# Designed miniproteins, single chains, continued (3), part 4

Each design is a single chain, and the fold is of that chain. pLDDT is the mean over its residues in the fold that is shown.

## One batch from the design tools (miniprotein)

Design m8106
Fold by ESMFold2-Fast:
Structure m8106 (fold): chain A 108 residues (1-108)
Amino acid sequence: SKLKQEILLELEVTIGLLRIVRAVVKLVNRPNEKELVEILDEAIALLDQARAAIETLTTQAQLDKAKPLVDKMIKSAHDLAKAVLKGDVKKAREYLKKLKEAVDKLLA
């Protein structure tokens, strides 16, 4: 399925982005570096779980239901990355919660 390949690629690109942001946080030595790195590690793990779940999907109907949840995950991950780069732990945790909610819905 083209849709399945597109979803998996979008998730992999987003995971890659968060790994780059993690490296930047460690290089810049920002206040609350440990908390920001922990938030990023949790977000990466959640997206890896979503990727594994998507790989098990075999029907167009399953992929159609997953797509809007994946879109929410990607949006939340991008917003999380922006918050982390600004050192905003509170907003980063809010976006992590939204990401987790979308992943939990996918896994249900």
Scores: mean pLDDT 90

Design m8107
Fold by ESMFold2-Fast:
Structure m8107 (fold): chain A 82 residues (1-82)
Amino acid sequence: SMAEALNRAARAAAEAAEAALRELGVPKDKAQSTAMRVATALYLGREESAVRDLEAAGLSREDAERVVRIAREAFEKELARA
């Protein structure tokens, strides 16, 4: 179903965002909660909100846009498998 595909895509986006945030030195708990906000923003079609959430978490604009790109690529790849 579309709901199942969207849930898998959001999970893939969260996992990809968490990994990218961890590589940038963000602690696990903060990376996990921040990645979840990014995945939710992508699920709702609010990608700009994801960039703002990452900036609020202490990332530069450039790093925030890179993390969102990685998360979006994972989201779209998983959704395309539906």
Scores: mean pLDDT 86

Design m8108
Fold by ESMFold2-Fast:
Structure m8108 (fold): chain A 55 residues (1-55)
Amino acid sequence: SALDLMKRLAIRHGGMSEETVDRAVAGEISPEEAAREGGLSVRQASSIIRALRAA
């Protein structure tokens, strides 16, 4: 699915754990926190999380 593909890209590209991605999508952590965990810019993290929520 698009959700699974985007999640895998977020993990691989950003170095984020699956747990971090899941928590960010659930709104348990901010995009800023997810960006710090994954070594992404806030813009990249926000775009990925938005895409995952829409899928």
Scores: mean pLDDT 71

Design m8109
Fold by ESMFold2-Fast:
Structure m8109 (fold): chain A 58 residues (1-58)
Amino acid sequence: SMMEEMEKKAEEGGKKGAGALARGDAATASQYLEEAAKQSIGETKERMLKGAKQAAAL
C-alpha cells in the first residue's frame, strides 16, 4: 500500500513534468521530477533525479 502510494505520486509527478515539457517549460518539468524523486527510493529515486537533470538541460 505505501509503495503503491509512492509509485502513484511518482507517476503523477512524471505526468505533470511531461505536461510542462509539452509547454516548453523544462525548468518546471525538472522541478516536478525532483519532487517525484523525493517520494522514491533506491533505483527509482536515481532514475527520477537523472530525468530531472536531463529536463533541466533542455
Scores: mean pLDDT 75

Design m8110
Fold by ESMFold2-Fast:
Structure m8110 (fold): chain A 77 residues (1-77)
Amino acid sequence: SPELEELKERVTKVLDEAPVALEEALKMGLITEEQKERLMKRVEELRKKLENATTVEEVENVARELLLLQQELKELA
């Protein structure tokens, strides 16, 4: 489905930006090394889920988890 592929591409771009945001937060002293490691593991888990996603609903679930991860990063900072 073109819709599925487009959604996967959009979510992939956001996932690719997450490691950069985490590195910057660590460099600014807003999060600890341990917090960065935990969040990076979640990013990699979400990437794996996205690669295995075969439906729009599965991609939407990854996007939702990614939004929660972004919220946690803001709360930690």
Scores: mean pLDDT 84

Design m8111
Fold by ESMFold2-Fast:
Formats: sequence, structure tokens, C-alpha cells
Structure m8111 (fold): chain A 97 residues (1-97)
Amino acid sequence: SLLEEALELARRKLKELGLDTEEAREYAERVLELIAKALRGEISEEEAEERLREIREEAAKVLSEKEIRLIEAIAQESMAEALGIKLDSDIEKFWKL
């Protein structure tokens, strides 16, 4: 499935950046599941943004702001890659923070 492909891509990117922790993997999975629901039209864009804020607040208890930004960029880029969409990478920008 698209979500499974995006998850495998995200896990690979996390490992390449040395961010392959249980907490990082769990956050990436939650972000990807939310993106997938929004893409399927199961939730509104506004609801997706609100839910992302909520899971980000929970993740902030165990992950740094830099890690959260990097994981979100990785999730978005992994989903885009799975969809065959070319995105300008924000990973390098957030990695340098």
C-alpha cells in the first residue's frame, strides 16, 4: 500500500540521518497515518492540522524541536516520493538547525 511504502522510505531516511529511535519511528508513523487520512479525504485539512498539533505536543515530551521538524519533513517527503511527486527537500534545512 501507499502508506506501507511511505513508512519504509521514512524508516530508511531516519536511519541514514542517525535518528532511528523508537520515539522517532512512532512519531513518523503517526504523521504519515495523518497525511494518508487527509489524502484519502477522510478528514478535512483543518482537522488534519489540529490533529498534527496535538500529536506534535505529545511528541515534544520526548523529542527535541529539531527532531520533530526533521521527522515531519521526512514523513512529508517519504509520502511525496511514494506518490511519485517531486518535492524540494527541507530535510537539509532542518538538519542544520
Scores: mean pLDDT 82

Design m8112
Fold by ESMFold2-Fast:
Order: C-alpha cells, then sequence, then structure tokens
Structure m8112 (fold): chain A 80 residues (1-80)
C-alpha cells in the first residue's frame, strides 16, 4: 500500500513535469506556471498523507492529480 502510493506519486510528478515543459515549448507559460504550482502543492499534500497513514486522502489527491494531468495532455494534443 504505502510503497504503491509512493511509486504512483513519483510517476505522476514525473509526468506533470514533462507536461509543464511541453506547455513552455508551446508558449503557454501561464498554464505551465499554474500546473507546476498545482503539481508541487498536491505532491506535498499527498506525501504528507502517505507519511501519516491517511491512504484514502492520498488516493483521492493522486486521482485528482491524474485527472488534472489528463486534461492538460488533451490541451497539448489540441496544439493550443
Amino acid sequence: MKKELEERLDALVAEGNKIVEELKKLGATEDADFLRKVVESMAESARKAIEEGKYSIAEGLLTSLQHLLAHYKKKIEALK
């Protein structure tokens, strides 16, 4: 459980960082800055929840982050 949540968090943070860099390449600097801050904030909250054994809260945060990243991936695909 804990290891699986930590691995999922690390994967989502890595994906988020790649999306931020792609947004910067497309000139969407405001979107990139916003997403970077949200990923950082959600990752911090998720790490704290995992460390405190609040796995339901951690799962919720990781699911929300996954949905947010999916939204930005679609935005990049649309070449906006």
Scores: mean pLDDT 83

Design m8113
Fold by ESMFold2-Fast:
Structure m8113 (fold): chain A 80 residues (1-80)
Amino acid sequence: AAATARRLLDLVEEKLGLGAAIGYVLALIGVAATVAFTGDVEEAAAELERLVADLEREAGEEVAELAREAGEALIARALA
């Protein structure tokens, strides 16, 4: 999880800059917070899919896959 998040940050920073990398990490934290505060996994999954689609468009499929993995891991942790 931490390694995936770090690689996601590195790739987003390289492709889109540090500000974008911070923004996407905050968005992933928002997905986890949705589950933690509401228990709504379906809403969190929908937020993650929108984030993944945005990243695929802006940074490519590899970054989008890392974001999906990181987001799914954060949702799983919020439920544990």
Scores: mean pLDDT 76

Design m8114
Fold by ESMFold2-Fast:
Structure m8114 (fold): chain A 77 residues (1-77)
Amino acid sequence: EEALKKAEEYVKEAREHLDQAGKIVPDGAAALKARLDAAYERILKSGDSPEVIEKAMKNAYERIKAEADALVQKALA
C-alpha cells in the first residue's frame, strides 16, 4: 500500500512538472505526457510487486523530469 502511494505521488509530481514545462514548451510537454502515460500503463499492467512498480515509476518520473528540464533550458537559451 505505501509503495503504491509513493508511485501515485511520482505520477502526480511528473504531471505537475510537465504542466509547468508546458507553459514554455507546450508541444514538447505534450509529447512527454504521452510517453509518461504509456510508461505508467505498462508498469501498472506488468503484474510486478508494489515495490518494483514504485521503483519503475520513480525511474520514469526522473527521466521525464530531466527531458522536460532540458527542453525548457533549450527554449530559454
Scores: mean pLDDT 81

Design m8115
Fold by ESMFold2-Fast:
Structure m8115 (fold): chain A 93 residues (1-93)
Amino acid sequence: EEDLKAAREHLVAGRKAMRAGDYETAAEHFERAVKLYEPLAEKGDIEAARELASAYQGLANAYRKLGDTEKASFYEEKAQKYRELAEKLIKER
């Protein structure tokens, strides 16, 4: 779907911003990826669930670099939740 392509572009842009040390821009891109992946993951899309976990991990890393440890912990828990969802969806085949 168009949403998966757009979400993936934001995930890639967020990772590039992290490497450049632009943590605020990275967080913005990862947040946009989350918004696009989340409804697809909730509908049972395994790829979207896996990529959503990566986007939340990116948010956790970006906010940790920005000194927001509460947001970093919150997004780390979200990343784990969607990693577990992706594994569950694979096993239900």
Scores: mean pLDDT 85

Design m8116
Fold by ESMFold2-Fast:
Structure m8116 (fold): chain A 98 residues (1-98)
Amino acid sequence: SEKEKVIEFLRLYKEYLTLLLEQSKLPEGTVPSEELKKKGKELVEKLQELYENSEEVQKLLEELEKLIEELSKDMELPEVIEKLIEYVEKKLEELEKK
């Protein structure tokens, strides 16, 4: 189901954004731990697989890219990521609620 692929993408994307948010709160120049790098790589590979196999996921990523561009005009990176997580949570609620 396309809906199931979109839900899976949003769950993985939220997990990825959470890792980015944690990294963004560390001092500038802090290198991610090897465990964080592994988790990031695995999440990106799964997100890429969903993207390649779903037109609905492709459309969703296009919406997310536009939202990132708009938020990035007036916000620092951690705030942008927090707003993206809020957007993803609301989207998941809408898709899973009924």
Scores: mean pLDDT 81

Design m8117
Fold by ESMFold2-Fast:
Structure m8117 (fold): chain A 91 residues (1-91)
Amino acid sequence: MHELGRAVVEAALREGLPLEVAMTAGGAAVAAHRGDVERALEMVRSALESGVPLEDVLRGLEIAARVARELGDDETARRLEEVRRELEREA
């Protein structure tokens, strides 16, 4: 939980995403880890409403899914991939 969110934030920052996007990706990963896909969607939609570009949100979710998979949490990675796919359908 704490470890996953922190790892996602660090990975996103390392890949050049802004802090607000990195934190949103980390929060979405923690929500997905808890099985709360709707909360993860709410968090990323809130970031979009605040003016974060869709491309940055999608990149953050891609990084979050990869980090979850690297930590052996394939179910969380799958949920994050579902969140990303839902946003792509809305675009």
Scores: mean pLDDT 86

Design m8118
Fold by ESMFold2-Fast:
Structure m8118 (fold): chain A 76 residues (1-76)
Amino acid sequence: MKKLSIEEIVESFRKMLEELARTENLSPQQVRELGEAVINWLRKELEEEGVPQEVIDELVKALREVVEEIVRKVEE
């Protein structure tokens, strides 16, 4: 059963990106590049599934905010 809420998707994305940034010692630029790659892949998948554009836009915005949050943590 692979039904994820928007909140669960955002939380999973945050945990994944934070773990990769820590374990792989990613630079701020690498975190942004990886984040955008995952966001672009997810956007395509949701568009193919027929998810409304408004929902996709809200999710993409939330995921981009997570990327910037992690970039700030990596810069410290």
Scores: mean pLDDT 79

Design m8119
Fold by ESMFold2-Fast:
Structure m8119 (fold): chain A 76 residues (1-76)
Amino acid sequence: SSEQKIKAGEEITLLAIELAEDESLSVEERIEIIKKEIEKLKKEGKLTDDQVESIYEGLPVLKERIEEYKKKLEKK
């Protein structure tokens, strides 16, 4: 459902924000952690194939937003 898709996207977004605050992790390592969590949720039946596809489609946008957010913080 659209509600489940929104909730899954919100959880992945919150995880990405949390990981963005960990300066010891590269952007690539953060994306791998996010992908691992998505695969785990898919294996547990908590995400459908359509939801996984939608989240993966959103990952490049999420990466860009994280990088923009970091640049804004550094320029304050």
Scores: mean pLDDT 67

Design m8120
Fold by ESMFold2-Fast:
Structure m8120 (fold): chain A 87 residues (1-87)
Amino acid sequence: MSLEEQFRELAERLKELVRNSEILSEEEKEAYVTMIDMALASEDFAFLTEIADALVEKAKEKNAPEELIKELEEIRRQLERILRERE
């Protein structure tokens, strides 16, 4: 799988977690989905990684289920890895 394919799959997974999240308001969900779509459109690996990091911190702040935090942290780790591989 190419780095671009991995990036798109991680972005789609992140969007799904955002859409299904009980810790985010509808306004927050719309904002995060829009930012993820912007990162996808520009293939901005760094920006998507920053979005994932922000979501991890938001989930911890709102005392989200540990499973959600772990899944967000895993997506962040995968994004950091592909960002390094692209460089």
Scores: mean pLDDT 84

Design m8121
Fold by ESMFold2-Fast:
Order: sequence, then C-alpha cells, then structure tokens
Structure m8121 (fold): chain A 67 residues (1-67)
Amino acid sequence: SLDEAIEKVRELTKDLPPILQQLAIEAVRLIINGDYGTAYRLLQVLKDQGHEEVASEIREIALKARK
C-alpha cells in the first residue's frame, strides 16, 4: 500500500537531510500514481548527492507497492 511504502521509505531515509527525505517520499507517491518521469528526476537528486543505493531501494519499494 501507499502508506506502507511511505513508512518504509521514511525509515530508510531517517538519517538523510530533511529535504532529501521529503524528495524520497514524494518520489514514492509519484511512482505509485504512475508519474515515473518526475519521480525518477527526484531519485536522480538523491543519486547525485551520493545516495545511489538508497535511491535504488526507494524505487524498488515504490514499484512493489504499485504492483
């Protein structure tokens, strides 16, 4: 579910700067709504900031919740 995916991503990103956690949670909402283009741009910000593994896990969590 959306709520379960958001809670998993919130826990995964709890030690990141608040703005990056906010972008991560928004990317989850966008993927679940089918807005992949905007979501992947937000995940790219996390990758550019050195959080590539976290960004990959966020994508996996959201896609699993979408299915």
Scores: mean pLDDT 86

Design m8122
Fold by ESMFold2-Fast:
Structure m8122 (fold): chain A 65 residues (1-65)
Amino acid sequence: SAIEEALKEASKGETVDEAGKAIQELALSGKISAEEAREASGLILEALETKKTGREAALEALKTL
């Protein structure tokens, strides 16, 4: 799914900022919709309640799909 691909791309960096930029880049290039970008970002924010890095949050979000 597009959300899964966005979370995989977000997991390639380390920081929350790098994860956010990866999702934004996919949305700006038209590879995912604005709604899919919002969903992926929401899953990362939810995972950040228990995870310390953007990478860990993106990987945790992938497990919930």
Scores: mean pLDDT 82

Design m8123
Fold by ESMFold2-Fast:
Structure m8123 (fold): chain A 78 residues (1-78)
Amino acid sequence: SREELLEEFEKLYERAKKLFERAVKENADPILLARLAVLLSASYFLIEAIKRGGISDEQAEEELRTLKEQLKALEEEL
């Protein structure tokens, strides 16, 4: 459902935000920080798009899947 999609995106955003804050504090690789910042921005704007009805549930599910894979890769590098 749309409510479940929002909850999953909000969890992803919080997870990415915590990782970003830790990585900044640890002076992580600037390239990894930049990639994580892009992921955070994408997550934020997709949450807003879902709330406004500017994106279909199918499109949101595809984007969520992609962002989850990207975050997992960044977590393994950091």
Scores: mean pLDDT 87

Design m8124
Fold by ESMFold2-Fast:
Structure m8124 (fold): chain A 91 residues (1-91)
Amino acid sequence: MEEVERILKELGEKMKKVALELAAKGDSELAYETAELAAKALADVWEGAKKGLEEAVKALRETAEEARKAGAEKAAEVLEETARRLEEVAK
């Protein structure tokens, strides 16, 4: 559980950094979409984790696909990396 919480905290920090970099470049729409995707991913993963890490991993991968469709490629990469890390914890 504690390792899962740490991974989710790092997801939040990485997504915040991506959103801030996009905003700094003037890509405010993509920055906003990145922040919304981060909020959705954290909420879905937190609810999924109550039922098992498998559901949390699934939620992250689904949100990564939404990020790619929105053009938020760096956000999608962060979400996929987080899914892989949680999958490793679940074994």
Scores: mean pLDDT 78

Design m8125
Fold by ESMFold2-Fast:
Structure m8125 (fold): chain A 63 residues (1-63)
Amino acid sequence: SLEVGRELVRKAAPELPDEAIDAAVALVEAGVTDPEEIGKELTERFGVPLELARGAAELLLSL
């Protein structure tokens, strides 16, 4: 579930703010399945490192 995904992201990427994790979850719920697309969106909006954002997106998409 996305709830479990959020907890895993917080554990794996504690540097990500909750607002960035929430935005990633919203993009996955909206049907975005490309971790590169999600990662770039998070980097653009929140200034987080692209590698970190992409990894978080991959983790959420794996559920």
Scores: mean pLDDT 80

Design m8126
Fold by ESMFold2-Fast:
Structure m8126 (fold): chain A 67 residues (1-67)
Amino acid sequence: KREEALRDIERFEEAIREAVAARNVARLRTLKEGLEQMKEQYKDDPEVVERLDRLIAEIDRAIAELE
């Protein structure tokens, strides 16, 4: 459900911060895959998709910065 998706997004936000702090590109790639799967599942919910897109963009910037 949407509330579960938003809670999962908050967990992804925390995991992304930890992976960036650890400079763990492999973990960031895994998190991006998880977000892309969630985006496919919630494609009909624009609010969820927007939040997922922002996190995917954050991961892409972090990977580019670390590589």
Scores: mean pLDDT 83

Design m8127
Fold by ESMFold2-Fast:
Structure m8127 (fold): chain A 87 residues (1-87)
Amino acid sequence: MEKIIEAFRLFAQAFRALAEGREEEAQRLNEEALKLLKEAMKDPELRKLYLELARPVLEELSKVADGDYEAAAELFEKLAKKLEEKK
């Protein structure tokens, strides 16, 4: 659980950094988040939880075509909070 929550928090931070023009920091945060998410997805229960909670929100993100990085950050922050509340 912790790795998925941390990954989503890092994705949120990465999108915040992009919104602020901090591209280099955003890249590092995104790479760290992807590493954590990849490790978490090896657990079948965590993968199921990701699909149930994250996939609908990620489908909404795919419609954010205009580079609204702040909206993307808010979505990942909401996902991290929902997962933390289920602990």
Scores: mean pLDDT 74

Design m8128
Fold by ESMFold2-Fast:
Order: sequence, then C-alpha cells, then structure tokens
Structure m8128 (fold): chain A 82 residues (1-82)
Amino acid sequence: MTVEIHMELITPDSSSEEEREREGQRADERAAPQLREAAEHVAAGDEVVLHVSSSGPVGEEILESLRAGAAATPLVTVVEVP
C-alpha cells in the first residue's frame, strides 16, 4: 500500500555555522516522528512518498540528505512541494 507523509523543513536563514548547526538539530528533532513513521511503514512493506516543503539553507540540506536516503531505499520516494 502507498502511504503519503507530509514534512515541513522550514528553517530561518542563518549566517553563522553555530546557528546552522542549532537549526539543523531542531529541524531533525521536528522531522524525527515523521521519519520514524516512514521507517515503520517501509518495515511493513508499504511504499512511502514523502512530500517535503523546505526553505532556508539548513532545510534544503536536510532535503538533499532525505533524497540520498530515499535513493538507497527502494520503497521510499521524496517529492519536493513548492
């Protein structure tokens, strides 16, 4: 069965490395429940489509990481939502 999960990776523009690190940790914490839900569905043999909206450099970096993970996982597709 196909399961669709919506994720929001909206992060502020951060000019410093320390701020980007902090925003990355916060975004990971916010996304963790949805990523766990996706992993549970994949373990059950379901196809998962992640609809991801992202903004800011940290959000876009996490989106690229998700795309890389999806490319390695046959049942996961990442779709960027404008």
Scores: mean pLDDT 76

Design m8129
Fold by ESMFold2-Fast:
Structure m8129 (fold): chain A 91 residues (1-91)
Amino acid sequence: SEELLEEAKKHFEESNKALKQGDIETAAKHFELGMKKRVESLRLQGKTKAADILEEYGKKSVELLRQGKTSEAGSVYTSGGILAIAEEIES
């Protein structure tokens, strides 16, 4: 839903602010919450395959971010996001 996507956007915004301040734990927490809201939005739309892709890549990205591997986390999330968008277009 639009509400879930707006909530995800706010969490990603908070994650970026935390990253700029060097607060990796807060950044990872908000990134995880944002990803969860995006996955929930896709599932409510019946886009199960796209949701599964985003959830898998999102979980991996959160783990990497918590380890301080910010560049790797970004790359994994971007790849998952592209694959999920492609699946949404084909659905």
Scores: mean pLDDT 80

Design m8130
Fold by ESMFold2-Fast:
Structure m8130 (fold): chain A 84 residues (1-84)
Amino acid sequence: MEKMKVDDEEFIETLATLAAGLIGHLISQGKSVEEATLEVAKWISKRVSDPKKALEKMIEEMELEESDPARKVFEAIIEGKLEI
């Protein structure tokens, strides 16, 4: 399975839009913000060449606040505190 490069800003914008939509969809299906965000982060990590860099850029692109549970999940994955 070929992984996508994360250096393209248009690609990151598209990925952020898809991630936000998927998180919202999973929450609508009864998942918590933390569970939805973790599932989407796992999906992204299998599709990109550098998951940590992709998640860092997505936090910025999605304008996630420091108090946002979704940002906390992405940061925990980036820091190696959560498995993907």
Scores: mean pLDDT 76

Design m8131
Fold by ESMFold2-Fast:
Structure m8131 (fold): chain A 92 residues (1-92)
Amino acid sequence: LQERIEQLKKELLEELDVEGLPEEIKRLVEEERYDEAEELVLELQREKAREMMAQDNPDPKVRAREIAELLRLTGISFTIREIKRLLEELEK
């Protein structure tokens, strides 16, 4: 029961690639401060979107990198949310 939830959490953390996360997000995840980590990721997504929208006729290579970064942040937020859901189920 508890072992299954712990296994799923471990698998999600491996998918998240904690070592490749931005340092501030990595610290929050390692401290199990998932609510704060999710909030930070969402703020980074908003900031990146604002930067992209402010650009006039951007270079295609720059735009491609920006889109890839935004998609990466989106994946991180979804994974953190799933970890939070599993922890909530454990509390029941």
Scores: mean pLDDT 76

Design m8132
Fold by ESMFold2-Fast:
Structure m8132 (fold): chain A 97 residues (1-97)
Amino acid sequence: DEAERVRAELERLEKEMLAAGVPREEQALRLMEYLGVPESEIEEYKEAVKNKDGKKILELEMKIQLRLARRTGTAPPEAVVKEQLERVEKLWEEMEK
């Protein structure tokens, strides 16, 4: 099963990164590489981390989670994705106040 294989591979990657003491931002970069995220988006994430742009980091991490859900066959309905993104955006705006 591809979903089972992807979950096992992700668990292995997470364990290896934790054992090596890899920072959270570097873990996200390695996950993006595994998922085949375009190099342009990977560079955008690196720039957001360097600039401490938490909103952009969160946006890109959400895109990673959506790609993961698609690969594991657990992609949520489009309406649920939109609702979750709206909630995240509102939470971020409240945190900036």
Scores: mean pLDDT 68

Design m8133
Fold by ESMFold2-Fast:
Structure m8133 (fold): chain A 82 residues (1-82)
Amino acid sequence: MTFEERLEQVKKIDPELYEELVKNSPSQEDLEVATLIYLGQLGLVTGEAEDLPALEEKAKALPEKVKKLIEEALLKERKKLA
């Protein structure tokens, strides 16, 4: 799965998060890391991505605004499952 395909998956799951990540990610790499962390935390990224420990290290370097957006979106999805 390409980055573009993964970003499209985020748009299908949470179109509001997609728009916010595109607007608030300072670089293409930050947008890619944010996308992989979000999908990885939902169990939707396997095999073709960096393993979760490597992604978690990259996620620490993300802008605070982007980290907060991912955290809020994940909390929203987890709340739907409760």
Scores: mean pLDDT 73

Design m8134
Fold by ESMFold2-Fast:
Structure m8134 (fold): chain A 92 residues (1-92)
Amino acid sequence: MQDAKKGAEEAAKGFELGGAKGEAVAEGNEVRITATGANPSVGIGAVGGAAEAMVLGGEGEAKSKGDTVETTLKAKSPEDAGKAAEVAGRGG
């Protein structure tokens, strides 16, 4: 559970370094990331995180609402959820 939370925190920091406002929440095997900012790196990060979650045998979804991107990462373990979240932050 702590590993998913660490990945969520790293994702939020990654988006902020990219010029977006990032917020991430971890709950069990799920990480939800909200990034606000009309820059292309936010979308790239969201797609990367979703793809990583799916590669790890989980589920990844990214949705856009105006200048906000919401990414939901569901994994088989909190550690895998954290890994997917880190990929999202590095891409953003």
Scores: mean pLDDT 72

Design m8135
Fold by ESMFold2-Fast:
Structure m8135 (fold): chain A 57 residues (1-57)
Amino acid sequence: MIKLSREEAEFMGLNPLEFAKKYGLDPGKVIESMEVAAKLGGYTPENVEKGLKEVGL
């Protein structure tokens, strides 16, 4: 599983399409994972990792 810094997690939440392109991920799934992270309280490493797991990434 991807281990993220706080800065990286925030970058993913604010720039999900660029993150998807950088790691070769499905952009729709990355967007969905960031919506999950936002519902959990924001783009922290823990919330972003949980969002990615929930969408199967």
Scores: mean pLDDT 77

Design m8136
Fold by ESMFold2-Fast:
Structure m8136 (fold): chain A 59 residues (1-59)
Amino acid sequence: DVEDVYRFLLAKGVPEELARKAAEYLSKLPKDERDSILQKLETLTPEEVKAFVEELLKK
């Protein structure tokens, strides 16, 4: 759920504002796509996770 994704991103060192936006975005994706992204983020360093999330949220 959104809160679980948010806490995961915070644990990876993502700033609160960015983590909240990313958690909301990811929670709206299809489960398979969301799970694939979360699996990828699990293998990344905190710095890489932040960069990935910033790119993901660009409009």
Scores: mean pLDDT 80

Design m8137
Fold by ESMFold2-Fast:
Structure m8137 (fold): chain A 69 residues (1-69)
Amino acid sequence: SELEHQLELRRQAREILETETDREKMIAKLEELRKQGLPERVVDSLLEGLELSTDPEEMDRLGTLRVIR
């Protein structure tokens, strides 16, 4: 199922964002997931979520739902 594949790619992307401390390595790993079918819009959404996580006051899950191209 494409949906199951997309959910697995998003899970892997979140794991990369949680475990990788080097920005260049994080981007490289996300690019590998993009090659496997993760869309750029999803990558952008995950990166915005990471930026919000550096500010506890802005770590609002509702805000990330507004990310659209």
Scores: mean pLDDT 65

Design m8138
Fold by ESMFold2-Fast:
Structure m8138 (fold): chain A 74 residues (1-74)
Amino acid sequence: MTIKVERTIDEKNKEVTITFTTDDGDKYEISVREVDGKLVGSGKDTTMSPEAARQMLPIVGLEVQEAVDLIKKL
C-alpha cells in the first residue's frame, strides 16, 4: 500500500494542512495553526484502513514537526 503525503501552506492564516491518502482514497488530515503565538493542532479522519493507519503513525511526528517549522517561517 502506498501512502501519499501532501502539505498545503496558507501563509495568510499561518496554517499548514497535512493530508495522508491511500491508493483507495482513504484520507486523514492534520492541521497545524498558530494562534496568539501558540500552536494549535487538529485532526480529521474521513476514511482510513488499519494498514494505512499503521503506515501513517511512524511519519506523523516528523510531518507535524515540519509543519511547525514551516509556520515559524511565515
Scores: mean pLDDT 71

Design m8139
Fold by ESMFold2-Fast:
Structure m8139 (fold): chain A 72 residues (1-72)
Amino acid sequence: DKVEEAKRLTEEGKELYRAGLEALKKGDNEQAIKLFNESIRKYQEALALDPKNEEARKLLQESVEQLNALKK
């Protein structure tokens, strides 16, 4: 089921994003960038399976904004 798989990928992306925020709190910008990139990939995979997933779309945008803020 593509919808269930997209939901699972979205949840995995959320876990990676949370880990990225924790890395930022510790001042580990390199690890945060890595985790935000992994989170972005998960949301992109979710949207490939379910293009109408508003949650994955919104979380993708949020993760990209966080990554861009860290990359100068």
Scores: mean pLDDT 86

Design m8140
Fold by ESMFold2-Fast:
Structure m8140 (fold): chain A 84 residues (1-84)
Amino acid sequence: MSLDDYLAQLQQLNDLIVQGKAYYDAGDYEKAKALFLQAAELADQLGFPLARSVALDYAGESYKKMGKEKEAKKLYEESERALR
């Protein structure tokens, strides 16, 4: 992969997290969750465990706001595992 392709993917990762936060702040937790899960997948593909962990935590918070406590807990556990 070229350096330019790599930098473009880093920008996409940041954009997904920023957009997810914007939807979360607007109360659209379904869209926020989808964007954060997409960010977590991209971070995993890029080999960024810290960014993956952060994205999973935001997805978990989105599930928690939707009243889906079991799904939120699962994502928090996956977030902790991402740092291993």
Scores: mean pLDDT 86

Design m8141
Fold by ESMFold2-Fast:
Structure m8141 (fold): chain A 57 residues (1-57)
Amino acid sequence: MEIPDELIELLVRRAGSGEALLAALRADAIPPQLTAVLQPGDPARPRLLERVEARTP
């Protein structure tokens, strides 16, 4: 499943930073501000984690 860069930018803005988003994804937790665009258990989460890790060393 391909995740567009625009979605990653939106999620980073909602989380406050790429590091905050990455931490939430690694902890298998979705902050309340992200639930509108990424639900818990979404099969896109592993792909999103990979893409955010690539942008946030």
Scores: mean pLDDT 64

